# Designs tried in a protein design run: designed miniproteins, single chains, continued (5). Part 20

Each design is a single chain, and the fold is of that chain. pLDDT is the mean over its residues in the fold that is shown.

## One batch from the design tools (miniprotein)

Design m16662
Fold by ESMFold2-Fast:
Structure m16662 (fold): chain A 91 residues (1-91)
Amino acid sequence: SEAEKLEKEAEEHGKKAEELYKQGKIKEALEHALEALRYGRKAAELRKDEALLALLDHQEKLVKEMLEKGVEKTEEEEKARREAALAEAER
């Protein structure tokens, strides 16, 4: 199906992103990660998977922030948000 073709494109870009990240080519890795998320989003739209669409939208926003602010800063901010949410849940 069309959705399966888009999912395969997403997988191929995702694998390329991982390979580039391991090589220290962070910007190129993030660009391929964005393409993977875009293909995945199109597939999710065809499948009408609202939960997956929400997840992919969140991941695309994080990858865009990594491209703009750098990976380390974005990861630190995301970790802080998770820790704050857990701390509030324990109160």
Scores: mean pLDDT 80

Design m16663
Fold by ESMFold2-Fast:
Structure m16663 (fold): chain A 88 residues (1-88)
Amino acid sequence: HMEQAKKIAEEKFKEALDRAIRLYEEMVKAGVPKEKALEFAIGHLKDEIDSIAKELVVKGLVTEEEAQKLRDEYFKKGIEELRKIAES
């Protein structure tokens, strides 16, 4: 039950993170300041993670409490990874 939900969340999180990284890179290439580009990428990633968590609850794969735990975990991981890319 939870194992399947976590696998789905992990896969969707990786896709969301890849999109956020591309968004950041495209904005920087277009002349947006790195700090502003990072802010937008983080915001977009958080919105997608929230959407993923809500979908898992709607589908009955996780409880609201479990979804909040996944949301917190992936927000932390995603922000850390985006920040590392912004410093590279």
Scores: mean pLDDT 83

Design m16664
Fold by ESMFold2-Fast:
Formats: C-alpha cells, structure tokens, sequence
Structure m16664 (fold): chain A 55 residues (1-55)
C-alpha cells in the first residue's frame, strides 16, 4: 500500500540521516564536514521526491 511505501521511505531516511549525523560528528576536517552536509541535503531532497511520487 502507499502507507507501507511511505513508512519504508521514512524509516530508510531516518536511518541514513542517523549515519550521516554520526559521520558529521566524527569529521576531522572542514572538507569532510562540508561533504557530509551535502550528503544530508541530498538525502532530504531524495526523501521528499520519493514521498511526492508515492502520493
């Protein structure tokens, strides 16, 4: 169902963001921090796109 697909997107997004925030906290250089920030933005944008496609 659409509800199950939305729950899956949400769960995957939360898990990915969790990992990225851990990587951000572990970043030792500004370049590493910026790269993680870009990945976080991409994950959020992709999540919103996937949700829009399901709805």
Amino acid sequence: SKEEQLEEVSRETVERLHQLYEQQAAATTPEQGQAVDQQIQQVVEESLRREEEIR
Scores: mean pLDDT 84

Design m16665
Fold by ESMFold2-Fast:
Structure m16665 (fold): chain A 95 residues (1-95)
Amino acid sequence: KIEELLKKFEEKLRELRRLVAEGKPEEEILKIAEEIKRIGKEIVELLDDPEVKELAERYIREVREVLADAPEYVRLAAEGMAYAGAVLEYLEKKK
């Protein structure tokens, strides 16, 4: 279940990179960035562990501080990556 979401996350991240490289309209880029954030958050919620939630909250806070003035799609994608990063760190720490 988590593996399916991680695979979908990777697919959406590749799609985002392609859209940006091709100079697609911001509206299309924003939609994919929103999906990346949603999937990342879903993985954290699926684990339902206080440790991963705390890691995700910390990474999201850092991303929001660093990227406060960044374009919206960059902020959304980075938040998605922060959720995924917290999950990966949590999973590695467990075994």
Scores: mean pLDDT 80

Design m16666
Fold by ESMFold2-Fast:
Structure m16666 (fold): chain A 93 residues (1-93)
Amino acid sequence: MSEEEAKKIGEEIAEEIKKEMEELGIKILDISYKVEGNEITIEIVTETEENAILAGVIAEKIATEKYGLEVVSASIEKLKDGSYKATIVLRAK
């Protein structure tokens, strides 16, 4: 996977996560992606831990089923403002 392809895939995954969360009536506070070497990191910020976990599950499903990516790691973090961040690290197989 090229760095240019990784950036495009990261953007497409972020947009699809937004759509699926909106269809569930869940507000995303922030969503971003970064490409570093062969890895794509998706970060999703939500108001509740439950919604952050759900966002992570949706991200993993899209990445593995639609793009054939490997999930390297997934984590949930409580932020200083009381929101929750899901971080999913993805890699091409």
Scores: mean pLDDT 85

Design m16667
Fold by ESMFold2-Fast:
Structure m16667 (fold): chain A 94 residues (1-94)
Amino acid sequence: MKEEIKKELIKKGVSEKKAEILAEMIVKVQKKSPGSEEEIKEAIEKSVEILKELAKNAQKALEEALAARASVTSPDVREQLDATLELLKEILKE
């Protein structure tokens, strides 16, 4: 599953390193809240959209994500947001 998600992300233009982090996030969320095959595909597509948007304003997105994480009480949403923060840090490392 992780390899399939990673391959799809790379096919959509995501770097191998970023695709690995994102695929790991999606797999981790799926283990806690199993979704349909369609939901997994949608998560991949939305993740690519988010990554593209984050690349445009990574610093501001990081600040907003940190603020949002502080207000989130759902464990699943927190874990998703923590994975997003790690991805943002990887974008900023370039």
Scores: mean pLDDT 69

Design m16668
Fold by ESMFold2-Fast:
Structure m16668 (fold): chain A 68 residues (1-68)
Amino acid sequence: GEEVAQEVVDALRPLLLKYLDPATAEVVVREALEILKENKPETLDEALDILLKEIKDPKVRKAIEELR
């Protein structure tokens, strides 16, 4: 649920900052949070699979894959 969504985006933020500027990273974090709130994943793995299915940016996908 919302707790899983928040945990994922908090873990994702520092990984995004390896590949993206802070402003772009925060836009991605906001979009990821909205995707996860809509889909209501029950586990971390389900949340990451949803994000990889919805997000096409290769830099963002690389950051998400580092959380798997």
Scores: mean pLDDT 83

Design m16669
Fold by ESMFold2-Fast:
Structure m16669 (fold): chain A 94 residues (1-94)
Amino acid sequence: EEELLKEVRELAERVERETLERVREMIAAGASEQEIQAVINEATRELLREVERLLRRAGPVSEEVRKEAEDLVDQAGARAYLEALRLLAEKRAA
C-alpha cells in the first residue's frame, strides 16, 4: 500500500508539472481564466481516472488508502489552479 501511494504521488506530481507547462503556454497565447480552469479540471479528471486504474490493478485497498489517493489528486488540482492564478496575475502586471 505504501508503494501504491508512492506511485499515486509520483503520477500526481508529473501531471501537475505537465499541466502547468501547458497552462504557461496557454497564458502566453492569451487564453482566458475560464479556458485555463477548464484545462486544469480536465487534467484533474484524467489524473483521477489513472489513479482509479492503479487502485483497481492493486486489488482491494482500504478506504483510508483510497481516501489518501483521492486527496492527493484534489491537492494536485488545487496547487495547479493556485499557480495558474499567480501566473495570470504576473502577466496582467507586466
Scores: mean pLDDT 85

Design m16670
Fold by ESMFold2-Fast:
Structure m16670 (fold): chain A 74 residues (1-74)
Amino acid sequence: AIEEAYQRFLELGQQAQDKAEAGDVQGALQYLREARRTSRELARLARQAGDDRLAAFFERVEEHLEGLIAQIEA
């Protein structure tokens, strides 16, 4: 369900933040990459459910996470 995937997305984001705050850059990157994959899946699920607005939202979230990952990998 979308709700379950969204809950996992929030948990991954929190874990990424916790790792970043602890100075664990590699741990933060792993969780951010998983969150990016989950946002892509959420966009797909939303589109399948006919919610194009929600799909567009998660597509923007994926773009934002891609930018964050690129900055951290520098």
Scores: mean pLDDT 85

Design m16671
Fold by ESMFold2-Fast:
Structure m16671 (fold): chain A 93 residues (1-93)
Amino acid sequence: MKVEEALELWRELIEKQEEIASIPDREEALKKAEELKAESAEKVKKIQELIEEVKKDPEAYEKLLEGLAELLAERLGIPLEEARELLRKALAE
Protein backbone atom coordinates (compact mmCIF):
# COMPACT_ATOMS: atom_id res chain seq x y z
CA MET A 1 0.00 0.00 0.00
CA LYS A 2 1.24 3.52 -0.87
CA VAL A 3 0.81 4.69 2.74
CA GLU A 4 3.17 1.95 3.97
CA GLU A 5 5.71 2.76 1.22
CA ALA A 6 5.71 6.49 2.11
CA LEU A 7 6.10 5.74 5.84
CA GLU A 8 8.96 3.30 5.13
CA LEU A 9 10.84 5.90 3.06
CA TRP A 10 10.28 8.52 5.79
CA ARG A 11 11.53 6.11 8.47
CA GLU A 12 14.66 5.41 6.39
CA LEU A 13 15.39 9.16 6.17
CA ILE A 14 14.97 9.59 9.93
CA GLU A 15 17.23 6.61 10.67
CA LYS A 16 19.96 7.96 8.36
CA GLN A 17 19.76 11.41 9.97
CA GLU A 18 20.04 9.84 13.45
CA GLU A 19 23.01 7.73 12.31
CA ILE A 20 24.83 10.85 11.05
CA ALA A 21 23.95 12.80 14.23
CA SER A 22 25.52 10.02 16.34
CA ILE A 23 28.92 10.28 14.58
CA PRO A 24 31.38 11.93 17.02
CA ASP A 25 33.72 13.08 14.21
CA ARG A 26 32.24 16.28 12.77
CA GLU A 27 34.16 15.98 9.47
CA GLU A 28 32.97 12.38 8.95
CA ALA A 29 29.40 13.42 9.85
CA LEU A 30 29.50 16.24 7.26
CA LYS A 31 30.76 13.89 4.52
CA LYS A 32 27.95 11.41 5.22
CA ALA A 33 25.40 14.25 5.32
CA GLU A 34 26.53 15.40 1.85
CA GLU A 35 26.27 11.82 0.49
CA LEU A 36 22.77 11.49 1.98
CA LYS A 37 21.65 14.86 0.55
CA ALA A 38 21.29 13.55 -3.03
CA GLU A 39 19.63 10.29 -1.87
CA SER A 40 17.30 12.29 0.42
CA ALA A 41 16.23 14.54 -2.47
CA GLU A 42 15.13 11.49 -4.52
CA LYS A 43 13.33 9.92 -1.55
CA VAL A 44 11.58 13.20 -0.65
CA LYS A 45 10.34 13.54 -4.25
CA LYS A 46 8.99 9.97 -4.16
CA ILE A 47 7.36 10.60 -0.76
CA GLN A 48 5.67 13.76 -2.12
CA GLU A 49 4.32 11.82 -5.13
CA LEU A 50 3.00 9.07 -2.82
CA ILE A 51 1.36 11.64 -0.52
CA GLU A 52 -0.46 13.26 -3.47
CA GLU A 53 -1.82 9.83 -4.48
CA VAL A 54 -2.80 9.03 -0.87
CA LYS A 55 -4.62 12.40 -0.50
CA LYS A 56 -7.14 11.16 -3.11
CA ASP A 57 -8.29 8.51 -0.58
CA PRO A 58 -9.43 10.04 2.77
CA GLU A 59 -9.06 6.71 4.65
CA ALA A 60 -5.51 6.15 3.35
CA TYR A 61 -4.62 9.79 4.14
CA GLU A 62 -5.77 9.34 7.78
CA LYS A 63 -3.54 6.26 8.07
CA LEU A 64 -0.59 8.20 6.61
CA LEU A 65 -1.08 11.07 9.09
CA GLU A 66 -1.25 8.65 12.04
CA GLY A 67 1.93 6.88 10.86
CA LEU A 68 3.73 10.21 10.42
CA ALA A 69 2.62 11.30 13.90
CA GLU A 70 4.08 8.08 15.34
CA LEU A 71 7.40 8.65 13.52
CA LEU A 72 7.58 12.29 14.69
CA ALA A 73 6.78 11.30 18.29
CA GLU A 74 9.54 8.65 18.20
CA ARG A 75 12.10 10.93 16.52
CA LEU A 76 11.47 14.07 18.61
CA GLY A 77 10.80 12.21 21.87
CA ILE A 78 7.44 13.92 22.30
CA PRO A 79 3.99 12.50 23.16
CA LEU A 80 2.01 11.15 20.21
CA GLU A 81 -0.74 13.75 20.76
CA GLU A 82 1.76 16.62 20.39
CA ALA A 83 3.05 15.07 17.15
CA ARG A 84 -0.53 14.87 15.82
CA GLU A 85 -1.09 18.56 16.68
CA LEU A 86 2.12 19.58 14.86
CA LEU A 87 1.06 17.66 11.73
CA ARG A 88 -2.45 19.18 11.81
CA LYS A 89 -0.96 22.70 12.00
CA ALA A 90 1.56 22.04 9.19
CA LEU A 91 -1.11 20.57 6.87
CA ALA A 92 -3.62 23.39 7.56
CA GLU A 93 -1.28 25.74 5.66
Scores: mean pLDDT 73

Design m16672
Fold by ESMFold2-Fast:
Structure m16672 (fold): chain A 91 residues (1-91)
Amino acid sequence: SEEEKALQILKEYVKTLFPNLSDEEAEKLAKAIFDIVKEEYPDLSFEERVKIGINILKYLKENPELFDKFIEYLKQRGYEEKAEILKKVLP
């Protein structure tokens, strides 16, 4: 499916940005980010959603000090479960 292909692209990008994560951790992170973007931007294509997800991951990699603020933002937006996944995968 197009969704499965989008998730695989995002997972490979997670592995590139966070090479110390296991395959399972990278998959969980990619899925959590993809689900958030899908819910926030339902009218965008899978390709556009992947680009947004990649940009979020790059931003978190470049700004690790903003991670706690991002987690709080996700919780305020109703993404408590996704926020907990991110907290478990990213130290």
Scores: mean pLDDT 84

Design m16673
Fold by ESMFold2-Fast:
Structure m16673 (fold): chain A 70 residues (1-70)
Amino acid sequence: SEKEEEGLKKAMSLLDLDGDGVITREEFRSFLLSGAELTDEQIDKMFGLYDLDKDGKITFEEMYEYAKSR
């Protein structure tokens, strides 16, 4: 939905410090831990939902497609 898209864009702008449209696991972890009490195992599970190519990086398009399909 539109809420998921806007939230994801905001998250990407906060996580993607290089502006390359790619989020690393460490950037993702830092963002989640700044607002939630999550374990490393929970973060790894969430990251794995978006890291479809298993390269340790997530693109905005991959995250958006996952959020949109819910």
Scores: mean pLDDT 63

Design m16674
Fold by ESMFold2-Fast:
Formats: C-alpha cells, sequence, structure tokens
Structure m16674 (fold): chain A 92 residues (1-92)
C-alpha cells in the first residue's frame, strides 16, 4: 500500500475509534441499546481499516475486541461498567 493510503486509513480508523468511544459513553450513561449498536459498528469499521493498513495476522473479531477495549479505556469506564459493556458485546 502507498504511504498516503496507509495514513488516510489510519486517520479514518482513529476517527471511528473516537466515535465508538463516544457512543459507548452514551450507552454507559443512558443504557440505550442503540448507542451500544453504534459503538459496535464503529469498532468494526475501525478494525477493518486497521487490518487494511497494517496487514496484521489477526482475525477481524480479534481487532474488533482490541478496538472496543481501547474505546473503553479512552472514556475512563469503571471496571464494572467496562465488564458489563464487554459482556453485552460477547453476548451478540
Amino acid sequence: MEEEEKKKLAEEALEYIRKAAEALEEYLRTGDEEALERALEYARKAAELILKSQELPLSLEEVVAAVYAQALVAIGASPEEAEAAFRALVAR
């Protein structure tokens, strides 16, 4: 991949991680399942962009889990809230 293309994909991935964090923060504050769905969709999109830019030997599911964990850390979720949100993701 060209360096310019890699940079653009990385910037888009970072934007989706931020959007996932914002949606996840909304879910933790309100319990709105639609906010959780948006967070998961953004995390998946970020994971797809990361896989395209980095050519990592990881599955999409592994990268989605990593992005979701990063979003939880970014919003400063408590251990209990983070566990509840992750459990909801795994149950899907």
Scores: mean pLDDT 72

Design m16675
Fold by ESMFold2-Fast:
Structure m16675 (fold): chain A 97 residues (1-97)
Amino acid sequence: EAEAHLAAAEEALAAEDYDTAIAHAQKAIEADPENARAWLVLADALARKGDLEKAIEYAEKARELALKRIDTPEAQTILEASERLIEALRKKLEAEK
């Protein structure tokens, strides 16, 4: 289920197992493509693997989905987290030039 895969993705991300985090985040997205939190986890895992451009793309997707649900506390948290991640990744991308 989406929630179980999302939890597994977050645990893998915390353990720095980015391939497992990506796999579980993708499974969560397959179950619920509007799950902004799953897109955010996928973006973070990709950023940790050095795919900064894809990470920004998926973080922007998480932000977009969170804006659609902004009336919920969870969406507000994801919006703030996705915006901070996008800012940090853009700075990293500039530093790698």
Scores: mean pLDDT 84

Design m16676
Fold by ESMFold2-Fast:
Structure m16676 (fold): chain A 74 residues (1-74)
Amino acid sequence: SSAREQEMLDLVQEANKRVKELVEQGKYEEAEKELERTREELLSLATTPAERLWAEGMYQRLKREFEELKKELE
């Protein structure tokens, strides 16, 4: 449903903001936990194969952004 799609989008946006804040504070372990929590929540909301692929794709994107930010700060 569009409501579930919006919830999934909101989760990604919140996770992106939180992960960036944690990385900027040097809280890498907490950022990794936030990424994993977000993945679990997205997959719990995903009910179709397309939604699951999208959720995994968003998780991989967030993880890549985390790794790039960490690399720039180290």
Scores: mean pLDDT 85

Design m16677
Fold by ESMFold2-Fast:
Structure m16677 (fold): chain A 110 residues (1-110)
Amino acid sequence: DEARLRHRIDVLRRAAELAEKKGWTKVAEIFRAHADALERLLTDGDPQAAVEELARRLSEIVGYELPLEPDTTVGRVFGLALRKVSKNREEDLEIFEILREAAAAVPRPP
């Protein structure tokens, strides 16, 4: 559903702004990379190309080559990158709260 993908893109863009304001530069870059991958998916309709480009970009951001399996999704590689940049459970909760706040700020599709 295009409307749900656009909503997710808007939430990720807002989450990037919130992360940047908090000094979470790498987290903000990860959110922007995910949003860009979803926008590419809407334009090209090629999930494999979107996943490969996202994995490459996120590997550069986290300084670690993220594993890419044939069934890897955009969401999966995004989650792996967040786990690599987070240092502990408190940072995981803070990242989750940024996403929650971003989601509350963006109107849901009907």
Scores: mean pLDDT 80

Design m16678
Fold by ESMFold2-Fast:
Structure m16678 (fold): chain A 65 residues (1-65)
Amino acid sequence: MKDELIQDLKDRVEQALALPDPEKRKAAIIKSVKEIMDRMDELGLDYDDRVDLSLAVQQVIDSHS
């Protein structure tokens, strides 16, 4: 469940990073993070789970830097 949400967010961030428009790219990343965070909250996942998610997203961004 949590690993599936992390993978979904990674895939969404990778897709967003492929967008040619910087403003649309930023908006897509923000939207994806918000949607996954909202889903994690609905599932009752805690602070540590959100930290793991943030680290996973940062790793995807760093791999494209």
Scores: mean pLDDT 75

Design m16679
Fold by ESMFold2-Fast:
Structure m16679 (fold): chain A 100 residues (1-100)
Amino acid sequence: MSLEEIAEEALKLLEEAQEIIENDESMSAEERSEFGKRMQKIKLELEEAIENKDKEKLIESIEKAIELLEEMIKVVKDEEARKKLEEIRERLEKLKEEAK
């Protein structure tokens, strides 16, 4: 995969994770807001990595995304949502290895 293709796939995976969190009624509004803000910052960093073709920044942004997903997985109470977030995290880990 090209760095652009890796970043685009990572952005798509973060959008899928955001939809899962926004639809989780068991999560507090404060927790959803915090995760949303952190996700938006990571998305901006991924977009900058695409624009600048910055491999190091791309890897760093994906690592931040993986950390965010791990925190989401810990607080999500729905087992189906947790499984989907774990699948997204695994795909992000594979994208990180492809970026190296």
Scores: mean pLDDT 84

Design m16680
Fold by ESMFold2-Fast:
Order: sequence, then C-alpha cells, then structure tokens
Structure m16680 (fold): chain A 75 residues (1-75)
Amino acid sequence: SRLAELEKRIAELEKKALEAFEKGEYEKAAELVSEGYRLGAELAELRGDPEAAAEFRRLAEEVPSVLPKKVAEAE
C-alpha cells in the first residue's frame, strides 16, 4: 500500500540521515531530513491530518537552510 511504501521510505531516509550526521555531513543530513518531512506530510494527508501535513511541509522547506547553521552554533 502507499502507506507502507511511505513508512519504508521514511525509515530508509532516517537511516541515511543518521549516517550522514555521524560523518559530519550536515548539509546532506539536512537534505535527507527534509525529504523525510515531505514524505511525512504525504503520510499525514493520507491519515486525514491536514494540520500535521502543513507543519511537515513547513519543516521540509526550513530544514536545509536552518539545520547546518544550528548544528554549527550548538554547544
């Protein structure tokens, strides 16, 4: 099903994002996290949660520009 496909793709992206993050590849990790949020938005829409879908889409747009900077600023 589309639901199972989305869950599988999100899990694969989470694994790749963690690997990139552990290697210090923060821009790549941000891109993978952003893709995960886009799929999460689609999943939320399928579950009938448009509010969560809108939030996931907003996060997907923001993560690539914010996460690398925030990680660099973190203590």
Scores: mean pLDDT 77

Design m16681
Fold by ESMFold2-Fast:
Structure m16681 (fold): chain A 64 residues (1-64)
Amino acid sequence: SKMDKIKQLNEEIMKLNDEIQKLVDYMEANPDLSEEEREELKKRVDELRAQVQAKARELRDLIA
């Protein structure tokens, strides 16, 4: 159903945001990370944020 899909998208968005927060927290907890390691982590965060944006767009289109 439409409601089940809305619930699934919200759960997926929450999971992605949790992963983003864990990566941010990890970077803050580890100030000795190399510039290269920090850039790879930032790249991963950007990838996850892009996934959130795509799912948020799908959610908006679904509830419009």
Scores: mean pLDDT 88

Design m16682
Fold by ESMFold2-Fast:
Structure m16682 (fold): chain A 62 residues (1-62)
Amino acid sequence: MKKVAVGYEEKAEEKAKKLAEEFSKKHNVEVDLIKGKDGEEAVKKAEKALKEGYDAAATIAE
């Protein structure tokens, strides 16, 4: 099954959850939410997930 990583900062948790639900339904893929302490860490964690075998990644930050 294709896997998608969504990195998010704590303030953007609601937006990240909504995006993950919509993307999972639309593309029939597994979506993993990865919490960062801020937007910069969320981006780095999403990029790391791509290197570790995720098929796609997105980042949600304010």
Scores: mean pLDDT 79

Design m16683
Fold by ESMFold2-Fast:
Structure m16683 (fold): chain A 68 residues (1-68)
Amino acid sequence: AAAERVPVLVAQLRDPDEAVRLEAAREIGRIGGPVARERATEALQAATRDPSGRVRLAAGRALAAIRA
């Protein structure tokens, strides 16, 4: 199921590859739900301070999506 991928995606938010971090943030936002809120909120908050502006924006959008 999509929610069971959340721990792997949280690890990918720390990947050295910008594209991997960007896709992880987007995918966590699309999955949403209680598991994403519980397991990904802190990592997404850290990702809003990422060196990449694209990753920061994606993380902010994911945070908004999982809080709904």
Scores: mean pLDDT 84

Design m16684
Fold by ESMFold2-Fast:
Structure m16684 (fold): chain A 80 residues (1-80)
Amino acid sequence: MSPQAQEEIEEGQELLRAVALVAKATAEILDAAIASGRMSPREAIRLTFRLGVELARAVLDEGVPLEEALARAVARARAA
């Protein structure tokens, strides 16, 4: 394989891992918001999209570790 092809494969696998982790965290945020009884499922989905945007900004633009950003997002959802 060329170095370029190998780099593209590795980047793709890392992105898939990140997507899977975000999907799991999103499910936990939804469960926390709904379980709190303070939000309808529709409101929980809206909150999750807002938190997803902030999570992506923190991880991709600001370089905050994913685990730290996820913990903050989950705590915020439970407080709402």
Scores: mean pLDDT 67

Design m16685
Fold by ESMFold2-Fast:
Structure m16685 (fold): chain A 82 residues (1-82)
Amino acid sequence: SEAERLNEEALKRFRPAMEKLSPEELAAAGAAVADALRAAIDADDPEAAIDELARALEAALGDRALAEEFREVVLELLRLLE
C-alpha cells in the first residue's frame, strides 16, 4: 500500500537518528512522521504544516538535525505523491 511505502521510506531515511533513540522516543518520532504526512495531505499549505511539525519534533527531542531530516524526508515524499 502507499501508506506502507511512505512509512518504509521515511524510516529508512531516519535510520541513523533512530538508532540513537529509546523505544519510546522512536515511537514518538514515528507518530510525528505519520501525523506530518496526514496533515500535509489534508492541508492547504502542506509545507507550512511540515515546518510546524518539524519544530515541534526539535523541541520534543532537542535535536535540530533530526528535525531538518524530518522536514526534508516529508517534503520529498510529498513531491513523490504529486
Scores: mean pLDDT 68

Design m16686
Fold by ESMFold2-Fast:
Structure m16686 (fold): chain A 59 residues (1-59)
Amino acid sequence: MTPVEDFERVLETLRKMNVPVEAFKAAVEKLLAHYRATMSPEDRERVEALAEEKLAEFE
């Protein structure tokens, strides 16, 4: 899997498990920090946009 696909899969798993919003936000921040250091600029933009969309759904 690409880093973007892996990130998306983890987010969907967390959503399906109904984890608390705080736990979800913490997981997203940790994953973004990890992937931001290793992925291309395009993939980084994609995961940041996806994270923003998923976090907004909890608001």
Scores: mean pLDDT 73

Design m16687
Fold by ESMFold2-Fast:
Structure m16687 (fold): chain A 81 residues (1-81)
Amino acid sequence: LEELRKRIAELYLELSKDPAVAALVDRALREAREAYQRGDVARAKQILDAAAEEIERTSSPELAELARQLAAAVKEVLEAL
């Protein structure tokens, strides 16, 4: 879990260099956290996957790859809790 949290922080910082991508990531993380707090882990995972797909459609392949890695790491933390 500590290694996943560090990886999430690193991916977040890299994605946050692009303001449009940062806004999408921040919205997705907030909405996923709200779903998780309600006990809806499946919805939290859907929100993360949908955000990664939106970044893939609207941004560079490099940022899309980082977004997919962030979504995967956050989902892994949710599954471990």
Scores: mean pLDDT 81

Design m16688
Fold by ESMFold2-Fast:
Structure m16688 (fold): chain A 66 residues (1-66)
Amino acid sequence: MKERIEEALRSMGVSEKDAKIAAEMAVEIAEGADVEEVKEKAKKQGASELSIRMGVVIGRTLAEKR
């Protein structure tokens, strides 16, 4: 899952670092983690606003699949 999200983001021109952070966030949210808690954790790791936004959108989409 995480690797596929990272590959998709990189194919769209997202930096490797931003793609990795967004993929990590998306997987945690998809697994049922609190969105605000995941956002705070990403901010502490130096995530860009773009990475945070992408991670939340992808994670919520994947969570709906369950």
Scores: mean pLDDT 78

Design m16689
Fold by ESMFold2-Fast:
Structure m16689 (fold): chain A 85 residues (1-85)
Amino acid sequence: SEEELKEYLKEAVEKGIEYIRAGDYQQFREVINEVSLYADKHADRELRQKIYRILASLARGAELVKKGEMTIEELERRAREEIEK
């Protein structure tokens, strides 16, 4: 269901954010890869494109956090807003 998908995405984002807090950007990248594979197997084309946009935004935000140009809290807020759209 759409609600199950939103929960999955929220859990994946939370897991990714925890890796960023730990400074583990390699494991963060693995979370992005896992969600991408899930989208390829389970989402139709429109939903897959939405998920890819969320993942691209999250990956870009993670690079900004790594550079000190964005807080982890701001990244988490933006990711949650994208999922709820």
Scores: mean pLDDT 82

Design m16690
Fold by ESMFold2-Fast:
Order: C-alpha cells, then sequence, then structure tokens
Structure m16690 (fold): chain A 94 residues (1-94)
C-alpha cells in the first residue's frame, strides 16, 4: 500500500538522520530531516491504521532520544536540528 511505502521511506529517513547525528554531519542531517518531514506530511493525508500510527510515532520518539544523545556528546547544532525535525514530524502526524 502507499501507507506501507511511505512508512518504509519514513523509517529510512529516520535511520539516515540517526546516522548523520552520530557522525556530526549537519548537512546530511538536514537532508534526512527534510525528507522525514516531507514523508510525515504525506502520511498525514492517508487513513492509517492504529498500528501504522504507532510505528510512525515510534520513529519520532527514537529521534527525540537521538537529539538528547547528540546534546550529551556536545553536538549542539545537530541536536537542535534533530529535535526540531522530530517536533515538526510529530506536528505533521497529529
Amino acid sequence: SKAEKLLREFSEAADRLDQAAMEGNVEEAKRAGERLIETAKELSKLPLTPEQVARAIGHVLRLVGVAIEAEMQGREDVAKLVRDTANAAAKALS
């Protein structure tokens, strides 16, 4: 389904953002974040099952953890980018 394809793309964007944050790669984090927000907006237009909503929210919660870890490691610019991205994705999904 289109929802399953977008959930896969959302998961892949979250994985890329997590990896970019671990590397301190601001440019890659920005690109991954923009894709994540775009995919969240597309998902928000679809009738998702409760299980699909839970999966999307799970990735957003994971990114909140990634932002906290980046901040604890002194990567403040990446931490803010990930946090802003997670908040924007959550807002799009609500």
Scores: mean pLDDT 89

Design m16691
Fold by ESMFold2-Fast:
Structure m16691 (fold): chain A 92 residues (1-92)
Amino acid sequence: SEKKKLIEELREELKNTTDEERRKIIKLLLEGIENEKFYEGAKEAAELLLETQMKKNPDAPEEEKQRARELIPKIAKETAEALEKILEKDKA
């Protein structure tokens, strides 16, 4: 039930989103939720977001880019934990 609602909400956001990079990120998150690969989906989405930001700001210091790359596992973990917590509400 809760999983289906979350999938439907993300599909609705996808229909209302015209930005191609944002669409790709939503698709990665949606695939991760559907296959219960929350960490992998979140990590791939974070990596794509970082790549997009680096392309928009190629002159950013290498130290700043390195720090951003080091944050990807943390962002992926926090996102995965949030998604798992939402889905566990149906079991309580």
Scores: mean pLDDT 77

Design m16692
Fold by ESMFold2-Fast:
Structure m16692 (fold): chain A 81 residues (1-81)
Amino acid sequence: SSVHDLALTVAGTVYQEYLEGEVSKEEALELFRKALERLSEEYGLPQELVDRLLEVFEESLRNDESYQTLVARLRALLDEA
């Protein structure tokens, strides 16, 4: 869906900014959290899905996973929804 594509685009953009040293891990997580809150409010993205997307994003930051790994993990979650 377009909302799932928006969530993935925001995650990818913020994670890329982190990888380029433009934002810290804490800043990246906060930016993604705020974006998902807006998507939940405006488009009805389920809270369970929001929580799972945030968990995966935080794990990827913690483990210094590649951009490709993050995108693949988030896409798998969104495809299940």
Scores: mean pLDDT 87

Design m16693
Fold by ESMFold2-Fast:
Structure m16693 (fold): chain A 92 residues (1-92)
Amino acid sequence: GPEERIRKAIEKYAKEVSTDTAAEILIKVGEKLGVPELGRKLADEIRATGRPTVSAEELARKLAEIIRASKVPTDLAVNIAIQIAIDILEKE
């Protein structure tokens, strides 16, 4: 499913992602998929935990939540989310 595809793509780069990087990914995916408020809300939630990192599994779950809330077709939304996550992770 969408969550598993995203998790596998992220885990090729990192099993754990910095909280700031994960927050940036959530915000940018939310903006691109037309649900910017949800992206910001999920980013704020992970930052509020005070944890230094977020697992690829948790990040994939949050991204799947954004995809479910979006009006973008699922396969296209998954591909957009993966591309944004990879682009950000490759720069870190």
Scores: mean pLDDT 88

Design m16694
Fold by ESMFold2-Fast:
Structure m16694 (fold): chain A 62 residues (1-62)
Amino acid sequence: SEREKEFLLKNLNSENVFHLKYSKKEFETIYELGAHLSSKETKVLKDHPETWPDYIEELPKK
């Protein structure tokens, strides 16, 4: 959903994302789904992994 997409993008780029981490696998799943991101946003994130937060880690899904 658009709300989920906005939440993910805001949290990934905020100072408070320290407690909300995603593994590379989880990020790849978000790209693959595409449904939670616009085509443009999905392409940008997929083509530019350097924009991913440095603190992405593997955590159990909540």
Scores: mean pLDDT 46

Design m16695
Fold by ESMFold2-Fast:
Structure m16695 (fold): chain A 56 residues (1-56)
Amino acid sequence: SAAEEVRRAAANAAAGLPDRALALALAQWETDHLIRQGADPAAVRAALAEAAREIA
């Protein structure tokens, strides 16, 4: 699902990057990309919020 893709992208970014802000920026970019592709904005933004808590 799009929400799962956002969580996975954020986890991959966090694993490869020491900078939390950069990892979140990449996850935000993927979220916006998926919304443009027709994903449910509420679902993917909820997944981004979950990922942000885990990256912290």
Scores: mean pLDDT 74

Design m16696
Fold by ESMFold2-Fast:
Structure m16696 (fold): chain A 58 residues (1-58)
Amino acid sequence: GPDAAESAALTAAAELRRGGASEEEARKWGQIIGDLAAAGNAEEASRLGREALARAGR
C-alpha cells in the first residue's frame, strides 16, 4: 500500500545516502523501490534496495 511504498522509498534513499550514493542516485533508486512496493512487490523492493546499497558502498 501507499504507506509501505513511502516507507520503503525513504528507507532505501536514506541507506543509499549513508552508503555514499549521490543525492540523484538515492532519489532514483528510492523511487524505483517505492514503485515496486506500491505494486505489491515489497520483498523484491527491499532486495533491490540492498543490492543498490552494496554497489553504492565501498
Scores: mean pLDDT 72

Design m16697
Fold by ESMFold2-Fast:
Structure m16697 (fold): chain A 71 residues (1-71)
Amino acid sequence: DVQKAAAAMLAEVPAAKAEVAATLPPEEAARMIAQLDKAAEYLAKAAASKDEKEAEELLRKALEKVAEGAA
């Protein structure tokens, strides 16, 4: 269930932001946190979507934002 997976990932975002803030230098943490905030927006839309394909595309975009922050 893509919507359930997106909702579970969204619930983990605050903990992920806290972990990033605790482990990375402030400048790198700020960049990653900005991408996590963008990912959270896509995850929220994916979790709320009634269309599985739309939810999958939104989840993919969320994961791309996380990857951009890590690069």
Scores: mean pLDDT 83

